# Designs tried in a protein design run: designed miniproteins, single chains, continued (5). Part 42

Each design is a single chain, and the fold is of that chain. pLDDT is the mean over its residues in the fold that is shown.

## One batch from the design tools (miniprotein)

Design m17430
Fold by ESMFold2-Fast:
Structure m17430 (fold): chain A 91 residues (1-91)
Amino acid sequence: SELEELAKEAEEALKKAEEALKEGDMEKFEEALQKFAEAFTKAYPLLPEEKQKKLHELVGKAVEALKEKDYEKALEYLKKAVELLKEYAKE
């Protein structure tokens, strides 16, 4: 399904973000987060409002962590968001 493909794209983007952060490559980290955001933006309209709200809450917490430059905490929330999106895609 389209939702399963978008979940895979988000997961791959997140892996690239984790690798970039480990290497200290902030440019690649931002590029990976942009790809993540693109996948999630396309996924949202495919989901009912209740599921959108749960994903939006996790992504919102990640954005707050990014503003505080707590990149590890941000990745933890994005990882939870990807896992939840993958679960929704299998329903």
Scores: mean pLDDT 86

Design m17431
Fold by ESMFold2-Fast:
Structure m17431 (fold): chain A 67 residues (1-67)
Amino acid sequence: SEDEERLRRLREQMERDDPELVERIREREEEVRQRNPDPEATQRALEQMELDLMREREERRRREEEE
């Protein structure tokens, strides 16, 4: 869907702005996938991570707007 594609592009943009943060999130996603054989549990964990990513992105955007 367009929303999923938009989120993906936002993640790619964040990777350019803060590759360390994106790398950390990617490592956590990989760990969750390796330790959780259940696809549904993995999806829920990834959704939570995505929400956390969006929150951090919003906080960064707010800081940029202050300057």
Scores: mean pLDDT 69

Design m17432
Fold by ESMFold2-Fast:
Structure m17432 (fold): chain A 68 residues (1-68)
Amino acid sequence: SEQERRDQLLAARAASEGAVAGSDAVLGSKAQGLENAKRLRDRLLELSPAAGRVGERMYKEIENQLAA
């Protein structure tokens, strides 16, 4: 739906901002980078179920990137 698409775009925007902040943290600590990603995911879950799913995907991607 239009609302879901809007929520996904807002979530993607927030995820992009979180990824930049996470990158800065990862230069000092992987644990801090993951913690920042987790906080952003949790905030997205509060917006809507659709945003929460995008947040989970974003967190998984960052987790995999840091684990690789």
Scores: mean pLDDT 67

Design m17433
Fold by ESMFold2-Fast:
Structure m17433 (fold): chain A 81 residues (1-81)
Amino acid sequence: AEERARRLWAELQAILRELGWSAFAERQGAEFEALLAADPEKALRQLLNLARMVAELLADRNSPHAPRVAAIARELEAILA
């Protein structure tokens, strides 16, 4: 679960950087790492909520990244099931 979560976060972080949200991606990455060490389930739930929020925003803006972020959210849902 941790390895897969880190891979999904790395992919989402790359997309956030492509969108110009590098400072946000850096802050979210630090929070994710801290949470993952303290409470892995909470870290995964917060990452899923972030991925869902980003997917909605990108879909509303007809972004080519929307399907990739939606796929990340679906894979996180599968980990938490």
Scores: mean pLDDT 83

Design m17434
Fold by ESMFold2-Fast:
Structure m17434 (fold): chain A 91 residues (1-91)
Amino acid sequence: TEARENALRLAIGILEKVLRALKAGDGEEAARIAEAGILYLSNDTRIPDDIRNRAIGVLSEILALVKAGDLEGAAALAQEAIKELEEELKK
């Protein structure tokens, strides 16, 4: 559905912004974007629950890795999540 496609594109967009900050070595900016993304997704009732919960879960794991100083692990997780969501968007 259009709502599902829009939700997937939104989640991908947030994760791509986080990944960009991580690739730049900016863990502080990556954490800020992830926290803002979690807050935004938590308040948007138009997002299907399965996509919302999955995106918040991934962003929360990324945030934990960034706070632990594992920027490479956070970037790998973000990249894999983007790939999975993009593959779902094409179906």
Scores: mean pLDDT 87

Design m17435
Fold by ESMFold2-Fast:
Structure m17435 (fold): chain A 71 residues (1-71)
Amino acid sequence: SVAEQAEEAARLLRQLTAQGIQLNDVQTQDALDIARLSVKNGHLDSAKKLGDVLLESGKLDTAKKIYELIK
């Protein structure tokens, strides 16, 4: 499901940042695309979780785009 996809993405991104690995543009864009799909399917909490992970990872502009989708 879309919710399972978003949960898995958030988990993997958190693992990368916990290891000191900086997220690349592909990973950042994939997270945004999954967040957009989550919003379309009514999974606002899943989209917020992805926004929070990107914010913690220093991807401020992308996190802002996700938060704008859920307001």
Scores: mean pLDDT 85

Design m17436
Fold by ESMFold2-Fast:
Structure m17436 (fold): chain A 100 residues (1-100)
Amino acid sequence: MEEKKKETELMELINKYYLKIHENGVFKDEENEKLEKELEPYKEVLEKINEVLEKLGDLIRERELSEEEIKELAKELGLSEETAEIIAEMYELRKKIAEE
């Protein structure tokens, strides 16, 4: 479905900018404005993903979820399998960074 392709594209875009932020520190105002414009076509999908991430964040704090459990929960909350996999990988990576 078209909406699932947009979710995957949005997550790839977010990951690209996330890596760039970590490389350079904080985004410059010009880069932030460019990102805002690039995200404009994905606002509907971004709202859905943000809602899911907020629910996941609450559940992860309560339950110490594994990567597989996060993936399944994201799918249950309406995300595609591809998007759920990316989200699960991001949470696992964030946990690893916090342990460094």
Scores: mean pLDDT 65

Design m17437
Fold by ESMFold2-Fast:
Structure m17437 (fold): chain A 57 residues (1-57)
Amino acid sequence: EETILEYLKNKYNLSDVEAKLLFDFIKNIVPDLDPEKSFSEYEKILLPLLNSLEKKP
């Protein structure tokens, strides 16, 4: 089961440090974000957020 950090690293081909920075940025928007929980638990809010980030380089 893919955690949020694993999902970010996989989807964007990020290093560990880069995935951590992206996670921290997202956590500023979603403060209750838990890196050990599966991506699916946050899919409703993370998927549109990540899509927005993909369009804004």
Scores: mean pLDDT 74

Design m17438
Fold by ESMFold2-Fast:
Structure m17438 (fold): chain A 75 residues (1-75)
Amino acid sequence: SMEEIEKELEKMKEKAVEDVRKLLEQGASEQEITSLLIKYAFDIEEFGKEKNISKETISKALVELGKAVNKLLEE
């Protein structure tokens, strides 16, 4: 269902944020964090294509992911 797809997309975003937080706690380089974010952005875009999610919904998800990561960097 559309609700299950949206829930899976949210889980992907939450996992990306958590993995970035763990890298930051481990003292990972900016390059390592950027590479991980690029990987998750690609995974989210591919998931959107496979599940026929609107481009608008995927764009919003990517913006939300970026905002969440920026908030982590402000901690």
Scores: mean pLDDT 83

Design m17439
Fold by ESMFold2-Fast:
Structure m17439 (fold): chain A 72 residues (1-72)
Amino acid sequence: SKVSEEVSDAAGRALQAAGEHGADEVIKALNEVGKKNSDKASPEVAQHLREAAEALERGDNEKAVEHLKKAS
């Protein structure tokens, strides 16, 4: 579905950015989002994952974790 695709794309962006910056806390938070949403995707989860990816791309790990907690 479009929502599942948006979640997967946003999660992929966030994971790549977190890996590039070595942000273990972000990777942990991202895994928790995946665990809690393993069987269902929502537009809100996709939006928060996109915001987390954008924060990581700016090097704002604290803001990224905040957005990931909202996705959980």
Scores: mean pLDDT 74

Design m17440
Fold by ESMFold2-Fast:
Structure m17440 (fold): chain A 84 residues (1-84)
Amino acid sequence: MAEEEVIHIGGGSELVLRERDGLYYRETRTVSRYNGKTREHVVRHDEPLDREQAEELKEEARRSREQLLALGEASRAAMRAARA
């Protein structure tokens, strides 16, 4: 059975990992909206990852999401500081 795990990176990007027979396959999906248009880019990697590599990749994706959220908070704080 193929198991799918989706990790949201932020900014419309998702990391999709599919487990099959103890190996993990990576897909990166980015969806952006601009001026009413939706653009979707899917990058597929055919190289299998072992469990350790998959866990490292998940941690990196979570870290990227946290950095993007922190950057957004910093931008809002800078805008408030310019006004306050």
Scores: mean pLDDT 70

Design m17441
Fold by ESMFold2-Fast:
Structure m17441 (fold): chain A 119 residues (1-119)
Amino acid sequence: MVTVTESGGGTVAEGGSVTLTGTASGPETPVAYIWSRQPPGGNSQFVGSAGRSGGSGASERVKGRFTASMDAANQTATLNMTNLKVEDTATYTYDAIVIRENGLPAISSGPGVTLTVTG
C-alpha cells in the first residue's frame, strides 16, 4: 500500500488558475494516477489521469483547461487547472493505482482537497 497526500486547494476567483499536487509514497510504484471530483450535492466526476507511460488524459468537461501530468522520478502527479469556472467548485480526490506483487491492482486514495471558485 502507498500513502497518498494532496495539496493546493483553497478559494480562487473565476478565471484564475491553481495546481493540485498528489504524492504517493511507499514500497509499491504507482502505474497510474486518477483525479476525480465531487461537486457540492453532485455525483463524482472523472477529471484527469496520468500514467507511467507518460500518457495523460482529461475529461471532455475540462479538456483544454486542465492538464494532468506525472513526475515518475518523484512519484508526484499534478493537476494544473486554468480558466477556472464556478462549476469547478468541488472536493478533488487523487487516486494512485498500484500493481501488487500478486499481479492484482490496488487503489490508494488521498483524503481529498477542496477547491472553491468564486464568481
Scores: mean pLDDT 78

Design m17442
Fold by ESMFold2-Fast:
Formats: structure tokens, C-alpha cells, sequence
Structure m17442 (fold): chain A 89 residues (1-89)
């Protein structure tokens, strides 16, 4: 879904979220990016050892719980994705 979307398609999804939720364009874009990043991390999860999979899932839940805005969640997820990619290299 979000993982396979181009930047233009992500912007279209963001516009739909603005229309539906009444949020700003920047916030809607951040919400779409949070979904994309989360899905990308989940797609890489099976390539990690089971112990690391659980740690990553716990980090994802913590980011969701503790992030005060979609923009903060996006930044934290980008950091987590970089850590997962480094572990697979």
C-alpha cells in the first residue's frame, strides 16, 4: 500500500487525509510518511533474528505511544529504519 506509492501518490493520500480529518497539509504528509516508514520496517522484519524482531516491534510501539506529533514519529521511524538497514548490511 503506502510502501509502493510514489511521492505524487503520497501527496494525493495526504490531500485525502486533509479533506477527511481537517488537518494541515504538512501534518497529513507526515501521517502518510509514518505509515510508509512503519510498513517498510515491517517488510524488513522477517530478515532479522527473532530477538531483534521483538526489540524492533517494541521500539515501534514506543514511538507510537510517546510521539507528540506525526512529525516526531516520522523522525523516530527514520532513525529506526536506518538501524534496521544497518543490521542487515
Amino acid sequence: DYLDLSDEELEEKGRRLMEELGVSEETARAMVEVERLSREIHALLPQLPEERQQAVLERLAEIDRNSRSPEEAKAALEELLAEVRAALA
Scores: mean pLDDT 77

Design m17443
Fold by ESMFold2-Fast:
Structure m17443 (fold): chain A 100 residues (1-100)
Amino acid sequence: ATLEDADVFEALGKKYEAQGDYKSAIYWYLEAATLYAQVEGLNSDRTISLLQRTLDIAQKINDNIAVSYINQAIEAARNNDWESYYKYLDKLIMYLKFEE
């Protein structure tokens, strides 16, 4: 169930990215990355790759607030630090939700 949900969220991220809806793409890629992290590990290649994709999108749209939170989430993920990862993920999701 959880891994199937992660695949669906990654597909939604790709759909929104293709449509130029970069904020929605970031949101769904983050949800997918978190679900993959819960199954495969926070520092897994798939989790880090999706977080890196969200960083690339945030940089492309010059969203410095999103870039800051994503960089901190990537650092936490690389260190297998779930507490800091969720802290910055929550800040980023709240930011994206209030901007939409």
Scores: mean pLDDT 86

Design m17444
Fold by ESMFold2-Fast:
Structure m17444 (fold): chain A 78 residues (1-78)
Amino acid sequence: MEEVEKYIKEAKELRERAQTLLDEAKKNNVPEAYRLAQSALFAADRAIEYAKQGNLPLAKRYIDEARELIDEAEKLLK
C-alpha cells in the first residue's frame, strides 16, 4: 500500500517533468527532444496506470523508462 502511493507520486512527478520538457522542446524547436519528452510522458502515464493496479514491477519498469527518456531530452535542451 505505501509502495503503491510512492510509485504513483514518483510517476506523477516524472509526468510533470516530461510535460515541461515537451513544452520547452516545442518552444525551442528541438524535434528530437520533443519526441523523447512525448515518449517519457507516455511511459509515465503507463507507470501511473500499473501502480494503481498494484503491478509494482511493471510500474517500476515504466518509471525507469520515463526517467531515462527525460534525462536524454534534458541533455538535448541543456
Scores: mean pLDDT 85

Design m17445
Fold by ESMFold2-Fast:
Structure m17445 (fold): chain A 65 residues (1-65)
Amino acid sequence: SADEDVAAVGAHGRALHEAYAPSLSEEQLEALERVGARQAILVGEGRISAEEAIATLDAAARELA
């Protein structure tokens, strides 16, 4: 369901925040959080899959580090 997919994206975003908190500045963590929020909206609207959203979050975290 869309609710489960949105929840999965949110959980992944939180896990990335925890993993990268020692390596990223406050501003970079806020940027990552904004990416996560946008991906969750797109998944909730049915525009992208949860798998695509998670891949985008992983790429964003890697590029910020």
Scores: mean pLDDT 87

Design m17446
Fold by ESMFold2-Fast:
Structure m17446 (fold): chain A 84 residues (1-84)
Amino acid sequence: MFKAEDADKLLDALEEGNSITIDRSKPEIEQLEEAIKQLEALKKEIEEIIAKITDPEEKQRGANQLELLDEIIEVLKKRLEELK
C-alpha cells in the first residue's frame, strides 16, 4: 500500500523506470507538481488506449494499470497538500 510518506521513494522509482522525467534539484513541491502533471497525462493516454481495446482480458489489464496509476497520483497529491 502506498502512503504519502513514500512519495519521495515513488518519485525515484518512477524516474528510474522512465515513467516520468523531473528535475530532482528543484524544491519537493515543484517535483511533485511536475510528476503529477506527467502521470495525469500518462493516465489520459492509457484511458484512450483502453477505450479502443475490444479484448476483455486486455481491457481488464488496462483497467488494473489505471487503478494503480490513480493510487500513485493520489499519494503524490496527498504529499503535496501536506507541504502546501
Scores: mean pLDDT 77

Design m17447
Fold by ESMFold2-Fast:
Structure m17447 (fold): chain A 66 residues (1-66)
Amino acid sequence: SAEEALEELLARYRDNAAARAALTGILKAYREQGREAAIAAARKVLETSSDPATREAAREVLRVLG
């Protein structure tokens, strides 16, 4: 499922604090507001983050959901 894919990404980036914070926010948006909110959150991460791992995680979210 999409939620399982997001949880897998969170596990993969567990040792990167910035990526984990971003993915946690995206997963929260998905759980509370659905797929479109999670896509919007991932796009916002790409607009605001310069961290390569965080940007890669956000792109992977968009590949799964968008």
Scores: mean pLDDT 86

Design m17448
Fold by ESMFold2-Fast:
Structure m17448 (fold): chain A 73 residues (1-73)
Amino acid sequence: SEKDLELEKQAQEKLKKASKHSNLGKYDEAFNELDEAEELADKISDKKVRIKLENEIGVQALKVAVKKVFPKK
């Protein structure tokens, strides 16, 4: 649906922003973008699209958490 396509696009933009913030060491900002992406994904009616986005968000959240605990010196 048009609504699902818009939500998917917005969630993907949030994932890109989270990755950029994480690469700059801005972990709180990265987690905020990931939280917003999860809220957008939860509104998606297509189960396959929603699960794919939730998996992508989970992978990014794990990467951010690892970088926060083991920051590059």
Scores: mean pLDDT 85

Design m17449
Fold by ESMFold2-Fast:
Structure m17449 (fold): chain A 107 residues (1-107)
Amino acid sequence: MMEELRRKAEQAVESSEEAKEYAKRGEYYLARVILNEAIQIAREALEAGDLLSAALAYKAAGEIYRALGDLESAIKYYRKAAELARGVDPELAREAEELAREVEKEL
């Protein structure tokens, strides 16, 4: 189950790039579908105790919110990703914190 959740979380990261392209084209429904999948994967990973997969999926959700122009939600999900990653992947935690600070400058 954890290996499957990790694969889904990595897929969510890849799909976040596709969701950004959908948002850029004005295809907000498709971007929202990918967003909802990322949040669901993060919740499943948290229930399983897989903090790394949850952090990856929440970072993906933050990226999609940012592309949709929902900057407050982008900051929220980047910070969730950073907090979860802090003890398991310091590099991911640093990236997520940097992304949150970058978005805060746009407010």
Scores: mean pLDDT 87

Design m17450
Fold by ESMFold2-Fast:
Structure m17450 (fold): chain A 120 residues (1-120)
Amino acid sequence: AEKELEKIMEEYSEKFQEAVWNKDYKAMAEVIKEYLDEVLELVKKNPDIPKELVVRALEEIRRMVILLMKMKKVPKEEIEEFEKWVEEQIERIKEAAPEEIPGIVEEFRKKVIELLEKIE
């Protein structure tokens, strides 16, 4: 599970960097959505996955979303609101029982997808 998540993180980081290099905002959004789908699927199947690794994946996704928001000239206030909300979700995961983590990741995915669709 840990090795699988680390591999997912590496693969999606590389895909995102390629999209950034090409300034392909649609590809950046698609990479983020696919990354979230794979993290959620893995967390649902592996309740024993370390919380620290899940937090690291969400922090990487946060950085990707923020970069896309900045490149699309989203107002600073909206970016700061998103950063604050993500920090709250990370704290929820740190305090959560293992069985609650998939639900938190699912809500995180839902809000990120809604945000990406709004800025497309």
Scores: mean pLDDT 86

Design m17451
Fold by ESMFold2-Fast:
Structure m17451 (fold): chain A 103 residues (1-103)
Amino acid sequence: MSEEEVRAEAIAGLESARAWLRDQAARFAGKDPELVAELEEQVATLEEIIRLLEEGDLEGARAKLREQIERLERLEKEREGDAREVFRQQKRILEALLALLEA
């Protein structure tokens, strides 16, 4: 796979992850304000990573993905129930995207 093809695939994956986070934020609206705020912050982080990839900053994108994966691992340990499952699923998605960008 070319670098351009890898970037395009990673951007598409991040856009899908962002859409899913927005759907989760809508699902928990009025039920868990703290979770909604965290998911909105995660959306902003994914938008920053997409921007870095669009600018060709692969090293910056990989660094931000690693930081976000570490944050999600911490949040998964701190939360229970639905919130923990949301963070666990996001972590797996971002780990797969990081692996794609490190190949």
Scores: mean pLDDT 88

Design m17452
Fold by ESMFold2-Fast:
Structure m17452 (fold): chain A 99 residues (1-99)
Amino acid sequence: MEAELKALAERYASLSTAQRGGILLGHLLGDAERLAELLRRAREGDEEALEELARMIMELLGLPESLLPQVTEEIRRALEETDPQDIEDFVAGLRLAAA
């Protein structure tokens, strides 16, 4: 058990922080392929995809609909400020969760 947990932790630790984030969010939301597609569309300037991402996160966190504009803006800001390679790593993590 302890040796198995260490091996699992070492495999997980070999992934980038962004890849680990993608794996965790994919499992929490249960539709990693849809998340990856919405993230791709949001990065291309699709405002509806960005809003759908915000709604999925709000549902996960139990946030009220009144916060949708604020959550959408925070996600937009995060996508603009995040290194493109970290976003690609995050999407790779989502694909690992889908497998």
Scores: mean pLDDT 74

Design m17453
Fold by ESMFold2-Fast:
Structure m17453 (fold): chain A 88 residues (1-88)
Amino acid sequence: MKEELIKLIEELTEENLAKTKDEKKKEEIRYLAELYIRMIEGDESAVDELVKRASEEEGIELSLSEEERRKAVEEVRELAKKRLEARK
């Protein structure tokens, strides 16, 4: 399952990059894809990087609880599974 979910994210990322004309948006797509792959691999620190990116964009400090981080990882996995099943 994990390898299949990672391949799905890589495939969806390539599809989105092919449809995107804006270089800044392409950079954002690649960055988010890398974080989602890390989350699927079980790296909860990828959630902290997403929060840090949002904090830097808004100029404020944001933080998630440990429970919120775990929920975010699980949510990403569930969305990826749902997308994978839809392609079968």
Scores: mean pLDDT 73

Design m17454
Fold by ESMFold2-Fast:
Order: sequence, then C-alpha cells, then structure tokens
Structure m17454 (fold): chain A 55 residues (1-55)
Amino acid sequence: MEIRLGPSTSPEVARDAALALAEAGRDVLEENRLVFEGTPEANRAGQEALEEALS
C-alpha cells in the first residue's frame, strides 16, 4: 500500500496516515510506503510519527 502526502494534507492527517501505515505494514513492510509530497510541516509530522511507531 502506498500513501501520498499531498499539498492539502494537514500535519494531523499526515501523522494519522503514518501511524495507520506502520500498523498495516507490520507483516509486509516492503509493500507499504509513505511518499512525502506534502508541505514541509505535513511531511515532518508524518516522518516523525512513522519513526516513533517503528522505534
């Protein structure tokens, strides 16, 4: 599954999407990815949430 962060994606939505992807990707991490094409704030929120969820 691929989730793209677009220019209208809020930081809150980016964080929630990253957490959902991390949970869904637990068994198939290589098939799940997050693409950072949003605003710097949304991209940062998604990246930080993904890093925390996978830590």
Scores: mean pLDDT 70

Design m17455
Fold by ESMFold2-Fast:
Structure m17455 (fold): chain A 50 residues (1-50)
Amino acid sequence: AMEEKIKRVREKEREWLQKIIDDAKKNPYTAKEATLSNFLELRKKIAKEL
């Protein structure tokens, strides 16, 4: 049961991390603050999936 949830979370985490990286690269002036905020949102999404 948990194994299936972990697999789905890992797949979604990969997609979300890529989006965070891409967004940070496109906006270097707010990259640090935006990246931290996006990581917090990613953690929330992971928690909801688990």
Scores: mean pLDDT 69

Design m17456
Fold by ESMFold2-Fast:
Structure m17456 (fold): chain A 69 residues (1-69)
Amino acid sequence: MAKEEKIKKEAEEVGKELAELMSKLSLDQVDEAAAAMADAYNEALARGESEEEARLKGLKAGLEKAKEL
């Protein structure tokens, strides 16, 4: 499978799980998860990673943070 297709599929799966968890969180907890996403996304871009890779890393960081909340 092409790397781009794999990244997009994984991002869709992580995004769905994150959206479901965020629907159960308070607004403050959603803000914490969103901040984790933004930090991971910006760090990945700063490392020269692609937009798709940065987005996936952001979603994964947000999901991991949401699971802690």
Scores: mean pLDDT 80

Design m17457
Fold by ESMFold2-Fast:
Structure m17457 (fold): chain A 80 residues (1-80)
Amino acid sequence: ELEKELAEAAKEIGENIISDPEKAKEIIKETLEKLGLDSSNISLPSEEDKERASENGIGTAELWLTEGEKLKELAAKLRE
């Protein structure tokens, strides 16, 4: 199921974004390519975004999990 694939990808992105950002980026690219979406404009959170997340008690992983949810929405629209 597409939703399950996106959920797993979002989780893996979150788990790897701090310890292995390159792996997280690869997972994002692979997921978008499977959906037929352009992967060229993917960017990891900026240094400012990471600092803001830390100050607000939100981990960098959580920021990208939110982006994963947006990917699910885009995929649903493309299927229709």
Scores: mean pLDDT 58

Design m17458
Fold by ESMFold2-Fast:
Structure m17458 (fold): chain A 75 residues (1-75)
Amino acid sequence: SHEEIAEGLLAMARAVIQQMLDEKASPEELEQVYRDLKEEIRRFARLYELPEELLREILEEVDRLKAEALAELAA
């Protein structure tokens, strides 16, 4: 169940970031959405009592996705 929740959160993050890329969002819009996304992930992690190690891995992957998206938007 924790793995399923983590998988769902990562799928949500990927979908949101991909939508921002598809819509050609500004870097500023991506930064705002990224901040809101991380807060939402932390909120769900708290509600479902995810282990801290798993939350860290999710947030690290979201940080990586954001960095890749910013690079793509800057190209």
Scores: mean pLDDT 87

Design m17459
Fold by ESMFold2-Fast:
Structure m17459 (fold): chain A 57 residues (1-57)
Amino acid sequence: SMKEEEESLTKLKEMAKDPKTDEGTKAVILGVLSLLVKKFPENEAAKEALKVVEEAL
């Protein structure tokens, strides 16, 4: 559902912003969100999450 997807995206954003998260995990998060946006360009929540994660790195 859209709500569960939005909650998952929020957790990914939090992990990317956490200074304790290792660089490998941040790279995986960025890769997953980049692929999600490429496959589903209509998903505005995913686009926002990708932008937030890129700015957090």
Scores: mean pLDDT 79

Design m17460
Fold by ESMFold2-Fast:
Structure m17460 (fold): chain A 70 residues (1-70)
Amino acid sequence: SEEVVERLLELGREGEEAARRGDLEAVERKMKEIMEILKKTEDLKAILAGIAALLRVMGAAFEAGLAASG
């Protein structure tokens, strides 16, 4: 459980960094990996960590997209 939480939060950090670089392929890969872990997860702490990770990545991608679009 603890290792799953740590992995999900790490994927969120990696996805945020990819989004800030404008690497949308890396963003997609990190989001898919988070979602695959979430599909197999029944532990509430890990579910919340995965949701937090997805929100972090999506927020960064949205901000980067807004900056690129004007």
Scores: mean pLDDT 82

Design m17461
Fold by ESMFold2-Fast:
Structure m17461 (fold): chain A 94 residues (1-94)
Amino acid sequence: EEEIDRLAENLAKELESIVDKETAKKIVQIVLDALREHPDSLLDALMAAATRISKLPIDPETKAKAFEVIYQALKKLKSPEEAIRLLEKVIDKL
C-alpha cells in the first residue's frame, strides 16, 4: 500500500510533466478500463489501451511518452489488480 502510494505520486508527477492534468486523467482512465476488461493478462490490457490511446487527438510523440511512463510503472507490479490500484491512486492525485 505505502509502496503503491509512492509509485502513484511519482507517476502522476511524471505524467504532469508530459501532458496537462485533464489529458493525463483521460490516458490513465483508458489504461485502467483496459486492465478491468483484461484481468488475466497485463499484456492484452496494455495492447488494448495502446490502441485506444492512439486514437486520441494528441500529438503521437506525447501519447507515446505518456504511455511509456505508465508502462514502466506497471511492469514493476505483480498483477493487473495491483496495476488497477496504482492507476486509481494516480487519478486521485491528478
Scores: mean pLDDT 82

Design m17462
Fold by ESMFold2-Fast:
Structure m17462 (fold): chain A 69 residues (1-69)
Amino acid sequence: MLEELKEKAIKEAKETYRDLVEKGASEQDARNAAIAVAETLADYYLSRGEVTEEQAKKILEEVKKEIEK
């Protein structure tokens, strides 16, 4: 479950980043949108009690590292 959230968050964040950059968004705007997608996913899992706040925070840090070029 935690590993599934991590992989899904990274994948969806990277896809959001690429899509927005291809559409002409700035790298900063694309990065911010990608992080927001990951935060939404983490919040959903947190609201269902499937991850802890600490686990959600750790996943968001990993997403930030993975989308950074």
Scores: mean pLDDT 81

Design m17463
Fold by ESMFold2-Fast:
Structure m17463 (fold): chain A 72 residues (1-72)
Amino acid sequence: SEEERIEQILTYMGRNGLSLDEVDLDELAKLLKVSKSTVSRLLKKVRERLGDFKNEFDRAVAELEAAVRKVV
């Protein structure tokens, strides 16, 4: 599944200490047994998920900061 392939990419990055910008598309294509275009599409989805997670985290922090300011 697409989710399993994304997990394989994240595991590969973690094992090799790589950021998204440092991954080799040819090596990932061989690992996942898919085309480089498929790997590129999956990396785009990973970037989107990480961006969404960061945005939600930043919003939660802002809400906590606003709540603290109301108490003081």
Scores: mean pLDDT 77

Design m17464
Fold by ESMFold2-Fast:
Structure m17464 (fold): chain A 94 residues (1-94)
Amino acid sequence: NEKSRILNQIQTILQSYGYSQKFIDHVLALVKEMLDDSTETTKNASQGYFQLLLECVSEPKTVKEILLQIADLLEQIGKKAEAVQLRTIAGSCP
């Protein structure tokens, strides 16, 4: 299952940065929604939710790097619009 492979890669990335399992589960839930193409219907809500995700992390530079890595993974499976959304959110990081 391609989706499970991507989710496992994201989990590994977040674990490598030392994030808690609760935070990792939150990020994985967001990525699952993106993989299921739901973000196109609720663009404003998804953008707001992702902005809250950025604010939940104490390391803005690290979060930006993680979002860019996740965007690259989404792009490799053809989710280009979702990748662009993550890059835009990463760029809004202070």
Scores: mean pLDDT 69

